# Designed miniproteins, single chains, part 3

Each design is a single chain, and the fold is of that chain. pLDDT is the mean over its residues in the fold that is shown.

## One batch from the design tools (miniprotein)

Design m71
Fold by ESMFold2-Fast:
Structure m71 (fold): chain A 81 residues (1-81)
Amino acid sequence: MLVGYLSPALAQTLSVDERTALLLKMIETYGSVAVVSPDASEDEIENLKRMGVDHIVKLTPAEARAVASGEKSLEEVGEIV
């Protein structure tokens, strides 16, 4: 079961500590969740849906950092697809 997915394009914009904090908050908020960049392709989104991810959220790098720092909750930012 896929639990917590962070797209490589978004992950590379974050520090190791920010990635860890974001992944923990993602899992705590939604359980089975994927976070992708706003530029994520329809193919990436469809593949995540086929893998049985319950929630897919689009975040900008700035939103991802805000969630990782605790400035915003994952539910306050991003587009659920």
Scores: mean pLDDT 78

Design m72
Fold by ESMFold2-Fast:
Structure m72 (fold): chain A 77 residues (1-77)
Amino acid sequence: MESEEKGLLQQKGVKYLKEALKLVYTDPEKAKELAKKAAELFEKAGATPQARLAEKAANSKDVEERKKYLEKALGRL
């Protein structure tokens, strides 16, 4: 995958993380799906640390823990 395409995938992943954060309390299941999609995009982009954090957010059973990992994946924590 070319570097330019990796950048676009990473930006799309960030958009999914931001949407997941907005939905973390109002629609936890959709927030989980968006976090999982972000993890897949970061993995394809080669952003392994962000992919791991997004995957932890997707696999979190607690809403506050999911929010924490979403924020960490965005570099806010």
Scores: mean pLDDT 81

Design m73
Fold by ESMFold2-Fast:
Structure m73 (fold): chain A 67 residues (1-67)
Amino acid sequence: MKISKEELDREVDEALFLMEVALARVAYKHGMPKEEVKKWLERVKQRAKELGLDNAAKFIEEEIKKL
């Protein structure tokens, strides 16, 4: 098995977006207003789409729906 630099960079970017979603959910549970969390996740989703991370963007959209 081998991981190219491009594959590694993409996987790292995707993992970082997933971590940011987790942070937003923790912030919501600790008192951040729902609308502020939704705006944060919408920005994260837009950045993921701009980088071509369609799976990450779809995951973020589903997380927004759960709020």
Scores: mean pLDDT 79

Design m74
Fold by ESMFold2-Fast:
Structure m74 (fold): chain A 76 residues (1-76)
Amino acid sequence: VEEEIKKAREVAEKAAAQGRFELFDLIYKTIKLAEELYKRGEVEKAKSFLQKAIEAGEKNDLDALRKIVEEAEKAV
């Protein structure tokens, strides 16, 4: 989980550096929700949401990120 969080943070920070602040915000929301899932013992779900956010973030897919955040919020 720590490796996935680190990579997600790097993708978010790169997005912010390029002025893509909504992408940054959605990735960080996913990180916080994944950390909550991890603390509750749902390690596989936490990793899955982080990997989805990394992929969507790298593709600048805001619609996918919004859906990922919604699904993660329902999982916590």
Scores: mean pLDDT 84

Design m75
Fold by ESMFold2-Fast:
Structure m75 (fold): chain A 91 residues (1-91)
Amino acid sequence: MEELLKALKDIFEGKNIDEAVQTIERLLKEGKVSKETVKLDLLSIVRFYAPLVFGRAPRSIEEAREILKQMTKEPFKKLAEGLLKVLDILE
């Protein structure tokens, strides 16, 4: 739990994104976190930012993926790229 929260915080802050993504992948492979937990945490992050950028909140992981693909400008670009990498690991 704490390692997942730290990794998500690093992605959120635009810091050590590749290392944070690798940590999430390791936790999933080791069975220390579920894909569902990571999807819910990621959806919560996108739901917080999407209304500020696009005026709407995602209702599903697929809608969140679509919104993240549209976040092509800083300060959200690095956050979006990191979260998209996490979504790719979950498939």
Scores: mean pLDDT 76

Design m76
Fold by ESMFold2-Fast:
Parts: C-alpha cells; structure tokens; sequence
Structure m76 (fold): chain A 67 residues (1-67)
C-alpha cells in the first residue's frame, strides 16, 4: 500500500507537481515504516525547501528502503 503511494509521489515529483507529491507522501506515511521521514519530506516540499529533482531522488531512495 505505501509503495503504491510512493511510486505515485515519485511520478508527481518528476512531473514537477510538488503539491500532489507531498499529499501522496503523507498518504504513504500512514502505512510506512518510514512514517516520520515521509512526513518531514512532505513538509519540506510544501515549504519549498527542496527542489523537484531532490524530492524525486529522496523518494526513489525511500522506495528502495521500504522493502
């Protein structure tokens, strides 16, 4: 379940849809073992503290670690 949201968040971030990426990361945080990290990443995205490219890289890493 969380992996589905993470993959969609990665797609959104790659497309530059940062609001959608943040919303999907918050959805993933509800079932992920990386709940706190996902919440912090979503807040960084919403605050404009991270670029779309950086967000995508961090989401990709989290997908690898979720397994």
Amino acid sequence: ESLLYLREALRAARAGDMQRAADLLLAASKTSKHSEELRRLAEEIRAGRISAEEAAERIEKLIEEEE
Scores: mean pLDDT 81

Design m77
Fold by ESMFold2-Fast:
Structure m77 (fold): chain A 75 residues (1-75)
Amino acid sequence: SLAERLGKEGLEMLEELKKKLGLSEEEVIAIHEEAVERARERAGHLTGPDAAERALRTYMEVLKELVERLLKEAE
């Protein structure tokens, strides 16, 4: 499903970030949690039959933004 594909992409992004920046497991978890929180703030209260997919898409958008920012700040 689309949700399964997006979930895999998110995990791969976090794994690549960990390797590139030398992050601990705890730091990677913190980045994931920040992305979840920011996605909730951005999406608000989702309703309807596609709410879960829309939430996951918003999470992926936020995660990509956070990854790009962290890589830029590390240089």
Scores: mean pLDDT 78

Design m78
Fold by ESMFold2-Fast:
Structure m78 (fold): chain A 87 residues (1-87)
Amino acid sequence: SKMEQLREIAEEMLEELREEGVDEALLEKFRQRLEAAKSPEELIEVVEESAVEIYLAMEDRKVPQERLDRVIEIIREAGRRMREIME
């Protein structure tokens, strides 16, 4: 199903974000929101909202720009893949 494909992309994104040092509590919060999503549209919305929260948290902690750029690219790529499935 489209939901299963989107959840797989979201899970891969969360794993890549973990490898880049995003806080585990924040990742768990987003995992729970993704599990609660009832539609493809809601799941994509959770991913986009999570991107903003992750960016702000990392910027507040003064994470090196190179790591911020990698995190942004991970989220952007996940969003791109999800949009392709929705087409």
Scores: mean pLDDT 82

Design m79
Fold by ESMFold2-Fast:
Structure m79 (fold): chain A 92 residues (1-92)
Amino acid sequence: SELERLREDIEQARAALEALLAAHPLDPAQRALAEAIASSLEAQREFVRKLAEMKKAGVAPDPDEVFAARVGLIEAGLRELERRIAELEAAR
């Protein structure tokens, strides 16, 4: 499902960030950015978890269009975070 793919992609992004942090030291600005990315990924992970739980429980069913919009916004945010991680890796 789309939520399962988002969960996998978020965990993959978190793993990539952890690997980057372990591979080389970051300057203070890069470290602050990495912390901001980590916080954003955690927030997205929690939001996807809550959406999956609500869907499984049949609680507060959003209209299909609204649900698709929520998923699209999470996906767009995740792609931006992935781009930021790639920028940190390129700045080695």
Scores: mean pLDDT 74

Design m80
Fold by ESMFold2-Fast:
Structure m80 (fold): chain A 112 residues (1-112)
Amino acid sequence: SEVLERAIAEAERLVEAGASLEELIEAAREFIRSVPDLTEEEVDELLLEGEIHYGLGLIADSLGMKELARRHYKLALYLYSAAEEGYELLGKEEKAEEARKRVELVRKLLGE
């Protein structure tokens, strides 16, 4: 999906630039609001990519690779935040709430 590829590229750019957690969340929401004709399948892809980065972060943490874990958690934060906004825009309230819980989980792992 072009939406997924663009979301990953933007997330990586912001993380590399040292964006704050709030900047990552805001940028993800603005990105999704700019996507024309957004579909539930595209938002599901964003959520799944977030899950992959969350899992990679947990693996990195278990290996003591703290910087790599933080990078993956920040990527997951962007992708989960994008998915939450996407589900809200599509009126998928239950999926939006689940994505919000993922955002809260990752914020906690990042020291909030």
Scores: mean pLDDT 92

Design m81
Fold by ESMFold2-Fast:
Structure m81 (fold): chain A 101 residues (1-101)
Amino acid sequence: ITVTVSPTELTVKEGETAVITNSYSGEGEIKVSWKFNGKAIKKSSRLGSRTTITVDEKTKTSTLTISNLKVEDSGTYTAVATNLTGKPSITSASSKLTVVP
């Protein structure tokens, strides 16, 4: 599997919305998940409650949308694609978000 993210770096003002798109490719069943600074984004967290993750299997894209940005949302957002068919394989790509006051 291959994974790319766009943009790879972005700077956004506090209170605005950030959108990061992952494009993936590969054979078999592929699941995409997102991490913030190496940790899974939990829906119950402050960050997770303001995030929306969509997956379009037709175009093989996953979009991470973070609304009402906080300065503490600054960091590395990683899209992780896992092949669920047979022996698992994992590929990732990262985007760096900077939120300014």
Scores: mean pLDDT 79

Design m82
Fold by ESMFold2-Fast:
Structure m82 (fold): chain A 77 residues (1-77)
Amino acid sequence: SLLARLEAALAPVEAELEALLEESRAAIDAGDYARAAELTREAGRLAAEAAAPVDPAAAEEILARAEAEAAKLEALA
């Protein structure tokens, strides 16, 4: 399964991704939308780098989604 292969590829970075996304959420709660955007982009980059060797299309979607979310957060800053 492609999903199982993606899950295996993301496993080594799951803890870092979770930490980055928790920090982003905390930044949003604090009203620091600029930092939330930065953390969202970093999480997207890390996830895309892990996914790219297995599914380049999924990696591109991850980056596009992270950039879209970061842009929304920057608009609130």
Scores: mean pLDDT 84

Design m83
Fold by ESMFold2-Fast:
Structure m83 (fold): chain A 67 residues (1-67)
Amino acid sequence: MSEEEKKALEWIKETFKVDEETAKIVLEIMKQEAKKNNATLGELLYEVKKGQKSSKIVPTPGKYVIE
């Protein structure tokens, strides 16, 4: 696992208050979505962080990852 993937995993765990197993699933979904859109994991993570700041909505599974 790369350093970028480890940082993304840690951010997912802290932000969504999920366990490591759930965070790994979210990370894999993010990686697949990035690949489908010819984007990097970092680019997708940037968009998710931007969306989170624009609203006080509660994070839900897939809400910030699959778009």
Scores: mean pLDDT 66

Design m84
Fold by ESMFold2-Fast:
Structure m84 (fold): chain A 85 residues (1-85)
Amino acid sequence: SPAQALIEEFFEKIRNGEPVSQAEIDAVVAAVEAAIRAQPDPEAVARAALAHIEALVAKLKELHPELAAALEAFLARLRAALAAI
């Protein structure tokens, strides 16, 4: 799905140690929200996407505990955006 592809690219940048700005985080969240809103059942897609992203964040926090605060901040922003759907 478009939302999964955007999140995978974002997490790949983080895994590679590439710098991620607040503007990039906001852009990724906005793009994910827009991609979900374009789907035939945006509420169902939002629930599935959020569940998938939460699972990825949990795994990444387990592998990289030093990223926990940044990942939790990202997830909170994404949850707020998707709750508006």
Scores: mean pLDDT 78

Design m85
Fold by ESMFold2-Fast:
Structure m85 (fold): chain A 73 residues (1-73)
Amino acid sequence: SAEEAALRARLKELVTELLDNQDDGKKVAEISKEIAEVYAQLRALHADEFAAARQAGGTTVALPGPVNNLKTK
């Protein structure tokens, strides 16, 4: 969970940097590559949790929740 939180924080930083550098196509491509790598790491951690949860009784842990569900818009 701590590792997942750290990876999520890094993802947020990379997404913010992507938005800040959207005018620089080279930077966008580089940051997008790093985002893909972080997703791969999150998926690997989550796969372990999925395997453990399935063996423990089928509780599914969904990594990305639809957090874009804010009514404040």
Scores: mean pLDDT 68

Design m86
Fold by ESMFold2-Fast:
Structure m86 (fold): chain A 68 residues (1-68)
Amino acid sequence: GLELIKETLEKIIEEGILSSLTPEELLDRIEEFARNNPEALKILEELRKKKFNNLEELIDELVLLISD
């Protein structure tokens, strides 16, 4: 679950599109890659419930989750 989310985030950063995404768009992008992984989908659902004010807050939360 978390490893797939990490790999997807790293790909989005490498593509240079991260700064153009909203928190909701970033979560949707990760979900596209993780749709067949129930653990990743559960993590994304919990993140959606937290309602982030900006992209930086979501990235900080993702980094914290990946580090755990």
Scores: mean pLDDT 78

Design m87
Fold by ESMFold2-Fast:
Structure m87 (fold): chain A 85 residues (1-85)
Amino acid sequence: MAKALAEAQERLEKLNEELLKEAEAKRANLTEGTKVPQEKVEAARAKAAEFQARYDAMLAAGAALEDLEAFLEEMIKWSAEQLAE
């Protein structure tokens, strides 16, 4: 199970990197009158850190792999919603 948990952790790290890249691309494509507020970007980063802390806490508590995957899916859904316009 350690290998599967490590793989899930790597997927989370990659997802966070891809989300940051996507956010940068979105910002670059904004029209002159439309910008992503810095406060919103900071809030998104803070939320990502909160999700990471919860994931780490679940790992420390010995949560089952299926529970960890369900949590990752919730994080993905939230991130997608934040990028929706």
Scores: mean pLDDT 65

Design m88
Fold by ESMFold2-Fast:
Structure m88 (fold): chain A 69 residues (1-69)
Amino acid sequence: MSVSQEELDREVARALALIYVAIGDLLPSLEDKVEAYRKALEFLEKHAPDDTEMIEEVRRRLEEAEKAL
């Protein structure tokens, strides 16, 4: 059994998105939160666009942070 590069890239993108969401949640600055959530969204839309549930969750977090600026 070998994992395909495309499958690895998708899993890496999801992992990075989760890391950036966690960073955004922990960061005290609203500007830093927005940047972290934008990075998470970028990775998901580029490498895991079919993960609509996670994309919607990250979009909600980004919108809430932007509204609080």
Scores: mean pLDDT 78

Design m89
Fold by ESMFold2-Fast:
Order: sequence, then C-alpha cells, then structure tokens
Structure m89 (fold): chain A 78 residues (1-78)
Amino acid sequence: SMERRKRLLREATEELIKLLREAGTGPLVDEKIEEIREIERAIIEGEELETKSEEEKKLVEAMKRALLVGAEEIERRL
C-alpha cells in the first residue's frame, strides 16, 4: 500500500541520517541513498496509477515536491 511505502521512506531516511552521524560518508550511505530513490520511484508510480481526478493529480504533485524537500532536509542535517 502507499501508506506502507511512505513509512518505509521515512524509516530509510531516518536510517540514512543515523549512518551519516555514526559512519560518515561511504558505500553503506550510498546504498541507503539508492534504496530511498527506489522507494520514492515506487511511491510516485503507484500514486500516478491510482490518480483519477485533477484534485488527486495536484496532491501527487505536492507529494513529489515533498519528496524533493526531504532530500534537501537530509543535506541540511549533514
């Protein structure tokens, strides 16, 4: 479900922040970033397939922007 994917995105983001604080930059961090990107793609694709109205399309666009802001938040915490 989309709620489960959004939870996985949040959990993966929290793990990335933890890895960066504990280990710094390296292969494990690169792997976690790629995992986050795959989850983001799955969320976007899933919501595009389920979107039926113009209002729902606006919500999907807002979520795409929120995912981009999430990437900026990770950089800010580094």
Scores: mean pLDDT 64

Design m90
Fold by ESMFold2-Fast:
Structure m90 (fold): chain A 86 residues (1-86)
Amino acid sequence: SAMEQIQAKVDELVELLVREEGADPAEVRAHLDRLIAYLRSLSVEQLRTMLAQLRDQLAQETDPLAKRTYQLMIEIVEIILAEKEA
């Protein structure tokens, strides 16, 4: 389901940030859970605008960790958008 796909991407982001940046897993997960709730509250038009902005940021990014973070965020937004358009 869309929820399971989103949770898998959140888990990947938590693991990535904990492993590469030494972030606190509980703190990262709490922030991502709030972000997902916010994204789910947005309209299709707002999500499309956010996708365009994230893709632009990814295109300008040179840091490999930041690139992977943007890629995972884009995937999460795409899943939410697909769920809303179904």
Scores: mean pLDDT 85

Design m91
Fold by ESMFold2-Fast:
Structure m91 (fold): chain A 55 residues (1-55)
Amino acid sequence: SPEVQRALDETRRALDEQQEMQRRYDQGRSSREEVEEASRRNTDAVQRLIDLLQS
């Protein structure tokens, strides 16, 4: 379904953003708060995908 495809694309984007933020943190170029925010966005995207797949 288009909804599942959008949720999958959002999940992939959120994962990429979290990994990029972690790399920046490891290089001293981001804050702990920024890493935590990216992690939260990734968790939210995964939860939305799971909810759609279980519906």
Scores: mean pLDDT 85

Design m92
Fold by ESMFold2-Fast:
Structure m92 (fold): chain A 61 residues (1-61)
Amino acid sequence: RKSLSPEEFLEVAALYEAGLSQEEIAKILNVAKPVVSKAIAKISKLSEAELTKMLRELVES
């Protein structure tokens, strides 16, 4: 089980929030679909409000 780097995780989060499918994200980042699926599952464990707050804090910085 391979974890994504922080940069790759943020790219997955951004693309997922933009409404891209797991297959599209995997193709763009040139990673295996299961890696993207695991990242999305981790993002989904964070509430939508919590994820939005984290992203807003990054943008405001």
Scores: mean pLDDT 71

Design m93
Fold by ESMFold2-Fast:
Structure m93 (fold): chain A 75 residues (1-75)
Amino acid sequence: SVKEKFDELFKKVEKRIEEMKNLTPEEQLKAAREIVSEILKATQEANKNLSQEERDEVVEKAWKLIEKIHEVLKS
């Protein structure tokens, strides 16, 4: 299902964000740009096929991932 594909994507994204901590600042910015783009694209696709409650969960998870990226870049 769309939700299952989205949950799988989020797990992969969380791992990539963790791996970003071991990159140079320049590589972190490049990775952040790519990951944020992927999150936004996936969230847009999910919004077309999910209930409002499922969309709210997806948006909340996406926001938390973006916050984690910000914390990596902030350090």
Scores: mean pLDDT 79

Design m94
Fold by ESMFold2-Fast:
Structure m94 (fold): chain A 100 residues (1-100)
Amino acid sequence: SELVKKVKELADKYIAEVPEEARDLFTELANSTIEFIEKAVKEGFSKEQLLALVDEQEKIWLRTVDAYAKYLSPEVAEQLRELVKKFFEDVKKIVEEISK
């Protein structure tokens, strides 16, 4: 799937930018999101359903980052939160472009 391929390429770019302290958490977030998108595509989800799924994944992972923030430096926690938000914004852009 071209969608899955582009999201994987995006994930690799973001993983490289994530601080070492948060890299494993972000990698798990990215891989989990990719797996859900791949399953949704196989199940025949519409563009609207895929966007809703991505929005739900963003909310779940931002809550997970907030829970983990107590174990990270404040600077790393804030950087991770912003990178997660940007990652999901870019994933939604890919879904919009490919599902036209």
Scores: mean pLDDT 86

Design m95
Fold by ESMFold2-Fast:
Structure m95 (fold): chain A 88 residues (1-88)
Amino acid sequence: MKILTVRGDPQEIEEGARRAVREGASFVGVQGEDPELEELMRKAAEKAAREGRPVILVGDTDDPLSVELARYQAESILNDEPTNVPRP
C-alpha cells in the first residue's frame, strides 16, 4: 500500500489527504517542524496500511492540542492488539 507524506501549506496537506482517500492510501500531513511526531505518525500510518486500514494523520506543530491528539492517535494505532488472534 502507498503512504503519502506532505509537509507545507494547509492547502497542500488538504489536497494530499483527499488524494490518499481516493487511492485508499495512508496519509501523513505535518504543518511546521516536528521530526519526532512526523516519524511516529509515519510508522502508525504504515502499520495501519499493512493491516488494510489506511488512516489520515495530520498534526499542526503550532497547536499543542493538535500535536497531542496526533501523538495519541498514532500511539493507539501502534499499540493496537487484536483481542482474538485466529492464527496461533
Scores: mean pLDDT 73

Design m96
Fold by ESMFold2-Fast:
Structure m96 (fold): chain A 68 residues (1-68)
Amino acid sequence: SEEEKRQKILEEAKKKLDAATSEDEMNVVFQEYVEKIAKEISDRDLRIETAFELAKLYWEALDKKKAA
């Protein structure tokens, strides 16, 4: 289902964002997963929602790295 694709994409993106060692590496990961969402999720509203959740994961990972 599209929801299963969404969950898998976000889970993979979270792992890669958490593993990234620099903001430059995080930006590469973010762009990769924005493109993957655009290609893999056919429902427009779900694509927008998933992209928003990806952005949230990016900022959460960045916040944690700046605090450490």
Scores: mean pLDDT 83

Design m97
Fold by ESMFold2-Fast:
Structure m97 (fold): chain A 64 residues (1-64)
Amino acid sequence: DEIASLTNSGKEDVKKYLPLLEAGVSVSEIALREDRDIFYVNIIAKDIYDAIKKVKGYNKIKDF
């Protein structure tokens, strides 16, 4: 996955964006408020989403 090379600080971004995604903040809103590229935020959000779906019993975030 070529995408993995774009998130060298992924742990810090996960810590920052996970609470916002759990609160129902959209990828577009996160990108706007953090002044980041929407595609960059979307890659991190997808990584979070995939990780969450693999965690047994976690369902706080819906598809986005």
Scores: mean pLDDT 64

Design m98
Fold by ESMFold2-Fast:
Structure m98 (fold): chain A 58 residues (1-58)
Amino acid sequence: DAALEAARAGYENGGTKGAELAIEKSGVPRYYASMGGAFGAAGNIELGAVVVRQGGGK
């Protein structure tokens, strides 16, 4: 939940780096935050959210 919202809100601000920062604040590990943000910024927000959730986001 928080991870999905963070991914969405993050790249509205600054793409992958914005998503990474927002997801990191949610407590999701950086590896998954960066990967999720990258997919989201590429236009695959659904895939990005799934990756982030796999990293520990609920």
Scores: mean pLDDT 58

Design m99
Fold by ESMFold2-Fast:
Structure m99 (fold): chain A 65 residues (1-65)
Amino acid sequence: DIEAELTPIDRRILAAAAEDADGRRFDDAASLAELMANSGPAGREGINDALELIKENLEYKKKAK
C-alpha cells in the first residue's frame, strides 16, 4: 500500500498537483483515496503523475547499498 509509505511532503505534493490541475484548494489530504475522490479528472491525472515520481523515489530509498 503506497499510502502507508507516503511522507508528509509527498502528501503535500499530491494535494498541490490536484489543486493546480483542478484550480481548487485542499486543506490536507486525509488519505490518497479521499484526495482522488474529491478531485476532477485533471486533478486525478496530476495526482497519478506525482504518485509515480514519489513511488520511484521510495523504491530508490529502499534499495540502499
Scores: mean pLDDT 70

Design m100
Fold by ESMFold2-Fast:
Structure m100 (fold): chain A 108 residues (1-108)
Amino acid sequence: MKISEEELEKEVEEAMKLIQASVDRIAAENMARASPAERRAKLEKAVELYTKGIKENPNSSTFWRNLGDYLLQLGRYQEAVKYYQQSLKLDPNNKRAQDNLKEAQKKL
């Protein structure tokens, strides 16, 4: 049994909503403690959730691209390149994935 793309997208969306709510709460309670480490931790959680997403739905070019975007933000350029390339194998005309792939490659 494979989870549907819509069900997986909803699960990822709910998780991203919780991540954003956590960031907003930290900002509201202690602006001085909104550290680069906290932001990095939230991005790492997003990577874990999208990695689960692509395992359940490996044909979603959007999930591969989103995973690449989070890795790019984390400075994990080699991994970002791999995931953008996978996104483009599924959807070669995805302009955002093409542009972000070029960006990630420039950082290598």
Scores: mean pLDDT 75

Design m101
Fold by ESMFold2-Fast:
Structure m101 (fold): chain A 71 residues (1-71)
Amino acid sequence: SFGDFVREVLEKAGLTEKQAATLLGVSEEEVRDWIEGKKVPNGAQVRALLTLVGKEISPEEAEKLAEEMKK
């Protein structure tokens, strides 16, 4: 699930939900909602999450990945 993806990114980056929220420019509640499956990050947010673990992807690839996470 995308919630598992978000948790794994935070664990690998050594970040708390609060620290990740600050770096991504979102609220802690938004990060928690992603982890709980209540919301799906948009393409820009998926790209930013991957950057936290040293992965660079194109905006187009990030948008496709975000769309897959919605289903």
Scores: mean pLDDT 80

Design m102
Fold by ESMFold2-Fast:
Structure m102 (fold): chain A 87 residues (1-87)
Amino acid sequence: DISPSLKVVEEGEEVTLTSRTSQPVDSVQWYKDGVLIEDSDRFKIEKVSDTDFKLTIKNLKPEDSGRYAAKANGVFSPYTLLKVVKK
């Protein structure tokens, strides 16, 4: 799907973003607003299958709002707009 999707979540919550590739790949790189996301305690990158990948973000902050996309073999997935709202 080439259309962006929108997710609206509250700060302090957890969100899981998914990406599917058209061909088997060993890994994907996740990007927020064009900046590479590194695996960390708050950002967990998981491989579910050769074509299915997850990014889980814990303890969401308003600063986590942005455009998220996965890159495989030089090609970006359709992006997800994540909007984190304050309580």
Scores: mean pLDDT 79

Design m103
Fold by ESMFold2-Fast:
Order: structure tokens, then sequence, then C-alpha cells
Structure m103 (fold): chain A 106 residues (1-106)
């Protein structure tokens, strides 16, 4: 997500996008729904104008969207895994969130 050269360069830090995913852990029964929320903002605290793309276990699960939420419905055990959100800025840099662990119980 954040490289060492970005941390050592304040100009790059202030232009980077920070993506935070909540909640960090979800446990629900089969047939339930879950909502994940991504908060994306620049290092200077301004809002992120760029689309959010959702991933499960490193595989893309959504098209880029302006919605900060991913709503999953009719969950099954196959939906269990690690989810993250990613944002690509105007310069083509990709920023990824922390992971959310989703557990669907039978």
Amino acid sequence: MISLDVLLNPEKFNKMVIVELSPTTVTVAEGSSATLTAKAYKGDGSENPNPITWYKNGKQVSAPTTSPTLTLTNLTAADSGYYRASVVDEEGNEYSSNATKLTVTA
C-alpha cells in the first residue's frame, strides 16, 4: 500500500490516497447480508474523487464504483475470505485498503 519512498517524500505523501476499510472482521450466518465501507482520502485530508474497486482474496469482484460501500447479500460459505478496496489516482498509482476478514457460518 504505502512504499518507503512515499513515506520519505512529503510531497508524494500529501498527494497519495489513503483507503481504510471497515469493519475489519465480520462473522454472519448463511443467507445474511454484510456491508463493507471504504473511506478514501488524500494525505492532506481532502476527499478522494477516484472510483473504488473491490477485491476478494486478490481477485477483482466489482467494477470501479463511486459508492464507498460494498453490500453482499445471500451470503454462503464460498463468500468467506479477505476483502479489500483499491483506488487508482490520476497518475495511475494504486492504493489498497487494509483487509476485512468475512466469515460465513453454516
Scores: mean pLDDT 76

Design m104
Fold by ESMFold2-Fast:
Structure m104 (fold): chain A 74 residues (1-74)
Amino acid sequence: ELSPLEEAVLRTLAAAGGAPLTARELARRLGVSQSAVSAALNRLVARGLVERSGTDPPRYSITPAGAAALAALE
């Protein structure tokens, strides 16, 4: 269902308690490239598991559907 990076991104956003995070912040927390995180975020937004807000820089937060997807993994 989710790639390991997609799962890690969702778990990090869930741990932030719904606080919006930038791709740079996610990349720093996960120890991966910003381009890899951005690609994962684009896929998660397309699936409705993450929402994108703001423009400079864009920020990302978990949706109720994203939280439900994580719950289904445990």
Scores: mean pLDDT 83

Design m105
Fold by ESMFold2-Fast:
Structure m105 (fold): chain A 85 residues (1-85)
Amino acid sequence: SMDQQRYQQAVRQIQQAVDAIQRGDSDSAVRHIRQAYRIGQTITDPQLRQRLIRGMQVVLNTAQGHNQRDAAREARRAIQGMQQL
């Protein structure tokens, strides 16, 4: 489905964000988090949205563990925004 394709695109952005956080690349991490959230807003399937929220929680936890404050802030914003959809 279209939602499944969007979900896979968002998951790739989440993985890129985690990789960027681990490399200490804050700007890249924020860009990938924003892109995952933008794609996440287009997903209408509530189960896929919940899986994406869980993936973004991993991003938040990783950012906090690496003291990446900007990435952590963007991940929290994305989680809250997707929970309101």
Scores: mean pLDDT 90

Design m106
Fold by ESMFold2-Fast:
Structure m106 (fold): chain A 76 residues (1-76)
Amino acid sequence: MTAEETIEAEKQAARQSAPPDVAAQIVAHLDAFEQAAKAGDLEAAQKHLQQAQDLILSLPPEQQQALLQKYEELAA
């Protein structure tokens, strides 16, 4: 799997498993991460990736598990 395919799988897992408002925020940060990484702005890329992770960790444990399961299905 390419890095781009991995990020797309993570975005799709968030869209399908997180609440819509949180999913939109996670996807926005992953989109910003991809844009910063392609531009060579590693500091901005790391910041957006961290913000996406913080949003996932703010979810109830059951929603975190649902997102992980969906990611594993899409990334397989």
Scores: mean pLDDT 81

